# Designs tried in a protein design run: designed miniproteins, single chains, continued (2). Part 107

Each design is a single chain, and the fold is of that chain. pLDDT is the mean over its residues in the fold that is shown.

## One batch from the design tools (miniprotein)

Design m7935
Fold by ESMFold2-Fast:
Structure m7935 (fold): chain A 73 residues (1-73)
Amino acid sequence: SVEELIRKVLELTKESLSASPEEARKLLEEADRLLREAGELMRAQGLKSLSPEMQELLREAQRYAGEAYEKYE
């Protein structure tokens, strides 16, 4: 489901903060793939937006990803 994909993205981005630079890169690349898959699934299901709960989880995941990119740049 879209929710399961978003929760997995959150998990991967959070894990990237404690990973090595090489491992963090792989985790962030996997998160990007799952996020694209979630977008495709939303379109297939005719969903125009994520629920407020899912939007908050996505914002949290984006914050973790940003922190990881800043740390490993």
Scores: mean pLDDT 80

Design m7936
Fold by ESMFold2-Fast:
Structure m7936 (fold): chain A 90 residues (1-90)
Amino acid sequence: VSEEEINEGIADIASAVAKRLIEQGKYDEAIKLAEFVLEKVPEELRARIYVTLGEAYLKKGDKEKARQYFEKALEIDPENEDARKLLEKV
């Protein structure tokens, strides 16, 4: 297992866990997890973590932070469907 494969796995698992926390209304826990993982993954994997942060802030009612994170995700991955769809809800 390479460093790259480990980083991809961390990003995938963290995104899945954070989305579950958001579904449970645990937005602050989702944000803390996403921010922790953001420090551990390279820039190209950060887009999906930014989407998760944006969704958590959107659910908290912080539309300005949500917009900023979705825009950051689109800077890294312009074709990110989740970021585009969620940005329309801001």
Scores: mean pLDDT 81

Design m7937
Fold by ESMFold2-Fast:
Structure m7937 (fold): chain A 74 residues (1-74)
Amino acid sequence: SMADRMAQLDAEIREIAKRAVELKNKEAFRLVGEAVQLLDKAGQSTDPAEQQRLLDEAERLVKKAREIVEKIES
C-alpha cells in the first residue's frame, strides 16, 4: 500500500540521515532533507498519481544519499 511505502521510506530516511550526520557529509544530508519534503508533499496529496511521482523521486534521492554514505564507509 502507499502507506506502507511511505512508512518504509520514512524509516530509510531516518537511517541515512543519522549516518550522514555521523560522517558530517552535507550532500547526503541535503539529499535526505529534499526526500523528507517530497514525502511530506506525498502525504498531503489527494492525487494517487502525484503521490506516486513524489515517492518515486524521494526514493531516488534516498538511493543517491545511501550511495554517498556507503562509499565513504567503505
Scores: mean pLDDT 87

Design m7938
Fold by ESMFold2-Fast:
Structure m7938 (fold): chain A 86 residues (1-86)
Amino acid sequence: MNEARLQAAELYLAIGNLLFKQGKYEEAKEMYEKAIELLEEAEESPESLRLLALAYENLAKVYEKLGKYEEAKEYRAKAEELRAKV
């Protein structure tokens, strides 16, 4: 179950990254949010924390592209906090 959640989260991150490169920032946001949801449901592990930090960092980049700098700062802070735990 947890392995399947981690794999699904990785796929959503990959799709989000593709959409982000295409300038589809709102669609990329949805994919990163789906990845975060799956990772928060997974058992805490070094891998789940690493992927969650990547998801928050990518979500922060989306918010910057949308001009939402306060939200971008919040998600970067969450990513840095998670990276400190691994």
Scores: mean pLDDT 84

Design m7939
Fold by ESMFold2-Fast:
Structure m7939 (fold): chain A 68 residues (1-68)
Amino acid sequence: MLSEELRERLIELLQEVDGASRETAEAAIREAERLPPLPTLEQVREVARRFGLSDKGAEVLYLALLEG
């Protein structure tokens, strides 16, 4: 699970990369945390796509999930 500090940093990064609202970023992170442990980049891309995030946003989300 992501720490609160890593979650807040990730929200800020998704806002910077994709112009995502805080609500969209939080929803995407929450949905990505529901993926199986050690998710693949492609699984994270599917989540990102559902929330209108770019491939770069998906990469940022994926790396944060691996750090958490």
Scores: mean pLDDT 82

Design m7940
Fold by ESMFold2-Fast:
Structure m7940 (fold): chain A 57 residues (1-57)
Amino acid sequence: SMEDEIRRLAKEFREAVAAGDRERAEALRQKILDLVAHDPVRLAVAERELAEALATI
């Protein structure tokens, strides 16, 4: 399901952030945003949360 794909990408994103791999984290962020792009509320939340995580590396 789309939710399983989002959970998988979110896990990979957290691993990339933990590793300090900005390039991989940014690519995974874009994939997550693309999956939620049809839902403006979910998109806005994801954009903020993923940007805050990226600001830590």
Scores: mean pLDDT 88

Design m7941
Fold by ESMFold2-Fast:
Structure m7941 (fold): chain A 65 residues (1-65)
Amino acid sequence: KLKDLLEEAKKAIEQGDYDKAHELLGEAAKLLPPEELPLVLEANQKIAQGDYDGAIKLLDEILAK
């Protein structure tokens, strides 16, 4: 469930659908423990700043765990 949301968010970023990525990351944040939540919030912030590569790297880090 959480992994699927993060993978869909990553795909949305790759497709340039940043609104969808933001929505999916918001859903994922509701399912994450407090320790992992800052990484998802940082990914959302990077998308807002135009750092899409940085956002994808953070999502890959979470998915690798």
Scores: mean pLDDT 78

Design m7942
Fold by ESMFold2-Fast:
Structure m7942 (fold): chain A 63 residues (1-63)
Amino acid sequence: MTPEEVARRALELAEEIVKQSPDPEKALETVRQLVDALRAQGTLTPEQAEEILKRAEEIAKSK
């Protein structure tokens, strides 16, 4: 997969995790673990990881 494709899929998954979770704080922790693992593997750049986390936080705040 291209880095852009992986980032897009990770973003979509993160959005679903936060939207479906009854606990936004736990959902954000799960997203952070996912993003951290992908960054550690070199699959995501630090910038892509940060963008995904910001989007997840925005959704969590929106309820």
Scores: mean pLDDT 78

Design m7943
Fold by ESMFold2-Fast:
Structure m7943 (fold): chain A 77 residues (1-77)
Amino acid sequence: SRAAEARERLEEALRRMEEARERALAGEISEEEWRAEALRALAEGARAYAEVLAEEGREEEAAEVREALAAWVARQE
């Protein structure tokens, strides 16, 4: 399904962000730069996943994904 594909893409983005975090820890990129890119990637991936879930009639799961993203952003502030 499109939702499963979008979820896999989001999971792949999360793995790439973990690799970028390791580079930030090594001093190759700044923590601020990594955080900005991580927030953008998560927001884009989560919104795409929620949109596909809603299109497939899974509105409650779409709402949960959006709520999880909002909670994650709030924790970063």
Scores: mean pLDDT 75

Design m7945
Fold by ESMFold2-Fast:
Structure m7945 (fold): chain A 69 residues (1-69)
Amino acid sequence: MDAEAYLEKGEELFKQGKLEEAKEYYEKAIEIDPNYSAAWFNLGKVLLAMGEVEEAKEYFEKAIELSKK
């Protein structure tokens, strides 16, 4: 499975409220493509939904940094 397929699976799990599982799939997307801005952004969204506000901010900043390349 490629990084995009892992991202899509994570998004589906996030919509179902399966936050831990969604996080796992976004992490798999980053393992395949560490420069995948969308995966870092979606990791931030999951962490925000889980109440991890400070960690979510770090991942959003990473996504913005990667999108500038």
Scores: mean pLDDT 83

Design m7946
Fold by ESMFold2-Fast:
Structure m7946 (fold): chain A 75 residues (1-75)
Amino acid sequence: AEELLKKGKEAFENGDYETAVKYFEQALDLDPDNAEAWRLLAEAYDKLGEPIKAVQYRMLALAAEIERENPEWRR
């Protein structure tokens, strides 16, 4: 999962946002609780001109971050 995130970040830095999306999606398939991967996927979609998907994935990143910081209770 971490190696896929690194490859996705490398593609993102090179401006290959479509390849970055593929790597981030694969990383999330292995670890769906990875808030960083959700955030990076949102940024990649924003760069691809898909703002609705970017917003949706940012919300998922926030949800994953909240669960990571406060795993002991839910409301």
Scores: mean pLDDT 76

Design m7947
Fold by ESMFold2-Fast:
Structure m7947 (fold): chain A 100 residues (1-100)
Amino acid sequence: SKTEELIEQARKALEELKSAVEKGDFDKAIEYLRKLTDLVEEAVKTGDPEAIEAAREIFREALKLVDEAMEKATPEQKSRLAREAVAGALRLIGAEVEAM
């Protein structure tokens, strides 16, 4: 289903984010965080309870990776990571409210 494909793509984006953080490639980490946010927002908008739960879990794991990146990133990268994380959290909350 489209929902299963979105969650699979989001999990792949999470793995890409993890790899980028481990390599210290924080510019790529920002790109993958953005991609992950788009995918989990679309998954939540399906209104599927299983997709919403999976999206929450994936985004929670992404925030842990952001915290890890924040320890080593430049001040500019830290600002971008924090902004993308906050924007992503707000987008996910908004999508969940719309799905109610």
Scores: mean pLDDT 87

Design m7948
Fold by ESMFold2-Fast:
Structure m7948 (fold): chain A 60 residues (1-60)
Amino acid sequence: SAAAEATVAAVRAALDAGDVEGANRAGTQGYLSLADAGDEAAAKEAARRIAELARERGVS
């Protein structure tokens, strides 16, 4: 969903800037916002993509 993609994009941008704390905040806020809206599918999609992104970037 667009909301899940926006959350993932915010996390990616923070990681690209070297801001791990900002990435964690963006991911948490995005997930909570989607969950609060009752969009479980988007929340799960965001969580899955963030996990993949963390794995992909975890080498650095």
Scores: mean pLDDT 78

Design m7949
Fold by ESMFold2-Fast:
Structure m7949 (fold): chain A 55 residues (1-55)
Amino acid sequence: SALHARVRELVLEVARITLEHLLALVEGRLDEAEAEEREAEIARLTAEIEALRAA
C-alpha cells in the first residue's frame, strides 16, 4: 500500500542519515552543527513515521 511504501521510505531515510552520522563520528569529522541538523532531521522523520502509524 501507499502508506507502507511511505513508512518504508522514511525508515530508509532515517537509516541513511544515521549511517552518515556514524561514519562521520568514526572518521573523526563530526561537525557539531551538522550533528545537530542530523538529529533534528531524524526527530522530524521519526515524528512523521509515528503520525502515519497512528493514522
Scores: mean pLDDT 81

Design m7950
Fold by ESMFold2-Fast:
Structure m7950 (fold): chain A 94 residues (1-94)
Amino acid sequence: SLLEEIEAVLDALIERARALGASPEQLAEMEGIKREILRIMSKLSEERQREVLARLRAVLAAEHPSAQALLDAMKRLMLYTVALYDKEEAEKAA
């Protein structure tokens, strides 16, 4: 499923961070971001889920100089996912 693909990419990002020497605190924050993204994604349309998956894949394909840079990229992606959810809810209210 699309959600399984999203979870797999998030898991791959966390594994990349671990390989980059991420601290226990950074890994815990990334796991929190993963849970939040998956929670929001389950409420988005399939079209928006595909949009987020494309961005997740782009982050995974990109070069990350540190675990912190990867964590910051995941934080930006979480904020993007929240913004998509807010936009979709606003469209339903219109």
Scores: mean pLDDT 86

Design m7951
Fold by ESMFold2-Fast:
Structure m7951 (fold): chain A 75 residues (1-75)
Amino acid sequence: LELLENVIENSKKEIEELIKEKKLPKEVAEEILKEIEKLENEIKEKLKKGEVLTPEDLKKIKEKLEKLKEKIEKL
């Protein structure tokens, strides 16, 4: 749990840094950050329900974050 939260936190920092370097418009930056927040909220809701995060869940989360980074790089 804590380790996964750290992975998401680190990815968020990397994405914020990319947004800053790319000088993305505020509108685009806010959209990207909202996608990360939605992912964080989905994980929090799952954990509140007592569901265990599986290795497959972790892989899917990493894939979503990676695709988001790719999307930023293409902008």
Scores: mean pLDDT 74

Design m7952
Fold by ESMFold2-Fast:
Structure m7952 (fold): chain A 58 residues (1-58)
Amino acid sequence: MEEVDKYLQEILDAARRGDVDAAAEALKKLFEANGQKPSDETVRALAEALVAAVAAGW
C-alpha cells in the first residue's frame, strides 16, 4: 500500500523529466508490488506513452 504511493510518485517524477528508463523501472516495481509479472515490452511501452503524454502538455 505505502509502496504503491512511492512508486506512483517515482513514475510521475520520471515522466516529468522525460526519463523513460526511470519511468519503466518505477512501473515495473509498481506492478511487482501488486503481484503482477509485467513483460519488459509492456513496461517500456507504458513508460514511453507516459513520457510522450507529459511532453504533449498532459
Scores: mean pLDDT 77

Design m7953
Fold by ESMFold2-Fast:
Structure m7953 (fold): chain A 61 residues (1-61)
Amino acid sequence: MAEELKKKILEEAKRLMDEKGPQEATSRALKKAMELFAKGQLSTDELREIGEELAKMRYEY
């Protein structure tokens, strides 16, 4: 189950928001999620969920 990978990606994005701002932080996190998806470590549903959470972080900031 890729729940740990999802959690780590989102936690890293939150950490980067303080230094780089929401757009840069969420873009980097999404790129990492896409790379893990390409490697078969994330499902389509997990990638979508990560994208939704990152969008919330970007637009609610």
Scores: mean pLDDT 78

Design m7954
Fold by ESMFold2-Fast:
Structure m7954 (fold): chain A 63 residues (1-63)
Amino acid sequence: DEELERQVEEAGRAMAEAAGLPEEAAKIAVRYSLEGYSPEEAGRRAAEETGADERRAAQVAGM
């Protein structure tokens, strides 16, 4: 879905700056959150895939 990917890119970039996360980790957290995962689960999955901080990734997913 082109529109979903665009929204993930824009939101991920903005939230990465706010939370001090790598952009790629923020995008993954946002994508999982949009798919219906809890902020904690989305953050955990993003951290496992990218090596970023799980707590910050969960914060991004919960925004």
Scores: mean pLDDT 78

Design m7956
Fold by ESMFold2-Fast:
Structure m7956 (fold): chain A 55 residues (1-55)
Amino acid sequence: SHMEELGRRVIAGLEEALASGDEVLKRVAAHEARKVIDSLPEEYQRRVRELLARL
């Protein structure tokens, strides 16, 4: 679904930002994730919250 696709993209962006250690990429990824998190399926919301906590 469109929301599952969005969830996968957001998770990938957060994981890339964490792997990079780049504070600008982390800020951008966190901002994008927060804009969409409440629209994602519950499973994706949980993963996004876990990744946001690691930023």
Scores: mean pLDDT 86

Design m7957
Fold by ESMFold2-Fast:
Structure m7957 (fold): chain A 84 residues (1-84)
Amino acid sequence: MRERLFAPLSPEAEKLVKEADELEKQAMTAYENGDYQKAIELYDKAIELYEKAASLEDPDSVNAGILEIRAGVLKALKKELEKK
């Protein structure tokens, strides 16, 4: 991952982030292959998992903020792909 989380996540949040990271990678591959509909679906699932992981962390945690930013970036990418 290009961004590094500040502190260790809870075990449940860590599992969600790992799954979301994998979905994000699959979405990028689908995008590179021109399968924009598949990419949109995979980004949507990744966004949901990042937001859920953020909700499991303390609101004052920098990790929660980082996960919310990641979800926001993927929402922006999804919106741009929907225009293709």
Scores: mean pLDDT 77

Design m7958
Fold by ESMFold2-Fast:
Structure m7958 (fold): chain A 65 residues (1-65)
Amino acid sequence: AGQRVRVTALEDNAVLGSDGSVLKKGTEIEGVLLREHEDGTAVVRDLATGRLYLVDLSKAEVVPL
């Protein structure tokens, strides 16, 4: 199991859904952190929808829950 996190998009292009959806600036999701990459991106699964998001860690806040 991954770490539970809250992800906040600080910019409109910070958090990208696997289905082509984009979180708007100021939107939050709660999910499971599945992996972090050395390039400053992370993969998070939304707990409500099961959707995968690619998170740019320079443009989003990720807080452990």
Scores: mean pLDDT 82

Design m7959
Fold by ESMFold2-Fast:
Structure m7959 (fold): chain A 65 residues (1-65)
Amino acid sequence: MDIGKEILKLLEEKGEATASEIAKELGISQSTVSTTLKNLEKAGLVKRNKRTGKYTITEKGKKWL
C-alpha cells in the first residue's frame, strides 16, 4: 500500500478532508496520515486550508495519480 497515493485518491473523490477524516476513512493512524500529508504538501501535491484544517488535492497531485 502506498499511503500517499491512497490519500491523493481519497481527496480527489471527496474534494477535501481533514487528517482525522482521512485516518478514519483509510483505517490508519492519524500520526501516519499527518506525516504523509506534510510530505505531500511540501511536494505540492496537496494544499491545506489553515482556517478549516482541510486538505485538497492540487492539479499536480491529480497528474501524479
Scores: mean pLDDT 82

Design m7960
Fold by ESMFold2-Fast:
Structure m7960 (fold): chain A 67 residues (1-67)
Amino acid sequence: SSMAERGRREQEERMEEIERIAREVGKLVDEKKFEEIYRKGKEDPSKGGQYEGEILKAKAEVEKKLA
């Protein structure tokens, strides 16, 4: 469905944003964990909610360290 496709795209956009921030300020999070979560999210879109949660946690961690 269109909602599932939109969810996947949003996850990709969030991961790219988090990666950009992490690289710009140095390694505030484990890049290997980023790649693992990102890869798992692409592998199984039915579990998108779980992977989205992990992506949002990584983003919050980066934002917290930047603040």
Scores: mean pLDDT 60

Design m7961
Fold by ESMFold2-Fast:
Structure m7961 (fold): chain A 106 residues (1-106)
Amino acid sequence: KADELHFAGKYEEAIKEYEELAAKLKESDPVEAGKALLNRGNAYLKLGKYEEAIKDYEEAIKLLEGKDLLATAAAYWNLARAYKKLGKEEKAKEYYEKARELLDKA
């Protein structure tokens, strides 16, 4: 559908922009690079690309963990959402608990 293709195009453009941003910042500003990957993962989730979203959330966690607690918790929360969309409820529960554990320390 024309409207769905238009929305998909906007998300694909956002994905490319966040990819470039993450690549540029990964060494100089890993926290902002991690947030860019979190946002790219969110765009993949909107497109129903759950495996790509999972990969981005896992990479975001590696960059954010121990440096930005709220962003790390958000990444675990959204990782759980992506696994739930794939029908992997046990993994989804595991990552929801991880997000909650991080927020309990905030």
Scores: mean pLDDT 84

Design m7962
Fold by ESMFold2-Fast:
Structure m7962 (fold): chain A 99 residues (1-99)
Amino acid sequence: MNKKLAEELKKKAELEEEVGREAERAGRPDLAAMHYKVSELYKEAAEAAEKGDLKKAEELVKEAEQLEKDGLKSLPDPHAGALDSGLSLRRMADSLVLP
C-alpha cells in the first residue's frame, strides 16, 4: 500500500487549489480554472494510489502535468521549457507570499 504516495498527491492537490484561489484574486480566472482542474486530477490520483491502482495514479498525474504544462505555455511563463510540476508549484507557492 502506498500511503506516502497518496499523502504527497493530496498535498499537491491542496497546493494547486491555493494557487488557483490566488490566481482568481489576481484577476486570472483562466489560470485559476487550470489549477483547479489539476487539483482535481491529483485528488483522483491520490484515491487511485490508496486503492493500489498505481498505473491509474500515474496516468492521472501525467494528465495533470500535461494540463499544467499546456496552461503555463499559453501564458508568460518564467520557467518556460523545464516544467517539472513539483518545481513549478513550489515557485508559484512562493509568489503567494506577495501582499
Scores: mean pLDDT 70

Design m7963
Fold by ESMFold2-Fast:
Structure m7963 (fold): chain A 93 residues (1-93)
Amino acid sequence: MKRAEELIRKGKKAYKEGDLEKAIEYFKKAIKEAPKDSPLRAKALMYLGMALFDMGKKEEAIKYFEEALEIARRNPSMPVLELSASTGLSVVK
C-alpha cells in the first residue's frame, strides 16, 4: 500500500526529529492502512515499537515487536525485518 509507505516515511521523519508522539501517530495510521500480515504492516509495527520504547512504554513496545516478528516469520522474503523485530524485543526485554 503506497499510503502505508508514505505514513511510515512521515513517522520515520518525526522519529528522527525527536517528535515521538507524532511518529507514533503516523505509525499507527500506517498499521491501519497496511494489509494484514503484510511486510509493510510488520515494518510499521516495528517502528511503532521503537518509538514506544523510546517514550518509556516498554510493555506496549514488546507487544508490537512480537506482532511484527510473527508477521515477518510468515514472510520469508523479509529476513531483515524478522531480525529487526527480534533485535527490538531483545533490547526491550
Scores: mean pLDDT 76

Design m7964
Fold by ESMFold2-Fast:
Structure m7964 (fold): chain A 96 residues (1-96)
Amino acid sequence: PLDLSNSNITEISGLESLTDLVYLDLSGNKITEIKKGAFKNLTNLRVLDLSSNKITSIEEGAFDDLPSLSLLHLGGNPIISSSTEPELRLPIEVNT
């Protein structure tokens, strides 16, 4: 588990070496975009908390590096309020 919440993070980078990570908390940051490859090598990640960020864009394949992911929190992000929901890509828990 890694708690990076409320850390003024604006982009997701440099996580590639954290291959044993199971839980990642990125809530309460200033992330605006989730890019393809942002979670590269996080093959053991089960829980990803991205709630209360400023996410307006999620690239196609951004979560393809997360084969073990069972729970994704995206609540409190603008992308959830814009009617473009990632439901077809992310048939897991998404809280608004």
Scores: mean pLDDT 74

Design m7965
Fold by ESMFold2-Fast:
Structure m7965 (fold): chain A 65 residues (1-65)
Amino acid sequence: GLSEQLRELREKAEQGDIEAAEKLLELLKQKLVELSKIDPVQAKVGEHEIAELEEEIERLKEEAE
């Protein structure tokens, strides 16, 4: 299911897999759009997680050089 996919992508991203981190970011952004319609407070938490992941992806890209 989605939870299993998100977990696998997080584990790969933690190992420095930029492609997995970008895939995770895309899925979290899609989930955030749905969440913002139901729970604006939880949506703000999701926005923060997305921002942190975007910064992590930029860091990983710099390290991959």
Scores: mean pLDDT 77

Design m7966
Fold by ESMFold2-Fast:
Structure m7966 (fold): chain A 70 residues (1-70)
Amino acid sequence: SIMEEFVKAAKEAIEKKLSTSKMVDLLTERFNQGSEAKISPEDAEKMRELLVKAAQGDLEGVRELVEEME
């Protein structure tokens, strides 16, 4: 699913220790590439929340959301 691909991208960004800007760019690119998939409003909200945490440099918040979505 698009949510699983998005979560996977977030995990890879954390493991590769990407900068805040690179993580946001990667997640935005992955979201746009998968955006043809129909996403529930709840899933879309979770994806936005994760992007906000990534943009803030809150890596622990990103990790917590990834764990919650798995």
Scores: mean pLDDT 74

Design m7967
Fold by ESMFold2-Fast:
Structure m7967 (fold): chain A 95 residues (1-95)
Amino acid sequence: MEEEELELIKNIVKNASAPELWIFFGLLQASKGLSLEDFVKLLKEAGYSIEEIIENIKKNTEKDVAFFREKGYEKLAEDIERDTKQLIEELKKLS
């Protein structure tokens, strides 16, 4: 990973909300093939614990799920909730 990309990641991780971190991870996974383990290492280097990451993901996923359900996107809401639960289980294994 380039130093410029690492500095950007650290700034985003420090200042971004959990949904923004989720979107950013998805972009890195799609564009750079960044693994979940690599992403977690970056978050730990920026001063986040796995427990803090999990709590932020839970809190912000509940907001997103509620929003999509209100708009009638029930299947999308169910998919987001399921995928978030899977991610949390994987994060717990890395603790």
Scores: mean pLDDT 70

Design m7968
Fold by ESMFold2-Fast:
Structure m7968 (fold): chain A 100 residues (1-100)
Amino acid sequence: GPSEEELEAEVLHALGLIAIALMKRDKTPEGVEKAADIALRVAERLASLGHRELAVQIYIDAAKSAYEAGAKDVALKVAERGLELFPDSEEIRKLYEELK
């Protein structure tokens, strides 16, 4: 069966998806910032557990959702955080260039 770390990764991935969905529902500056903060904490923990692909995808989806909500500053912050953790990620670098 899955390890405790594998179960934690599944729960974290679900929480990241929930945070992204919350940005789509609550497009206020406060709602977007709060949801982005949750997504960042989830992505950082997934990365620490070795789940690079899941973490990268959460950074990308969170930044895009923040931008679509009108929070360009939050979107750039999320993409910058992703680049700090994954400086070699072509996907995050391309997104950061598109958002600025």
Scores: mean pLDDT 87

Design m7969
Fold by ESMFold2-Fast:
Structure m7969 (fold): chain A 89 residues (1-89)
Amino acid sequence: MEAERERRIKEMGVMGAALKWPEAVRLLAAGASEEEAAALLEEGAREGEERERENPLSPAEREALRAEARAALAEAFALIERLGLEALP
């Protein structure tokens, strides 16, 4: 039970970081440091983990968040291309 709960919390941290990727890419394109971008992603992860610890999402809400995270990652890659940042495939 506890191990399953911690796994869900960690998954929500990963999703929270993913949601911040478009903003992180925009910050890098604006000349922000890699450290500033990393801090934003870490903040997203922390927010995701804290939210899950305080008020666990339903399975349907988690699937919706996964879809949102996938869309955010796709937007981030599109922004890397659009803003002229170097991107690996």
Scores: mean pLDDT 80

Design m7970
Fold by ESMFold2-Fast:
Structure m7970 (fold): chain A 94 residues (1-94)
Amino acid sequence: SMAEEEAAREKARAAPDALIEAIKAGTASVTLEELLEKLEEELKEAEKALEEAKKNKDEEKVKLIEEAIEVLKRTLAEIYRELGKEEEARKYEE
């Protein structure tokens, strides 16, 4: 359903944005390393969902999940770069 697809896209966008904003404001108790762990798990789940969508030949869902994966990868690369881990950042930028 479109609602499930929108929820997946919102989850991919909202979680990094909210956590990064809280860290910048000094209100978050989480570290950038903890944020990376969360985003890596979300990327893993998104890739699993992508394989299921491909198996079901749901082209629209595949495109939406691929878009969410790109957002997650860009965010991971940005955070790794902030931590001075250029090699790790490059793995997500392709």
Scores: mean pLDDT 73

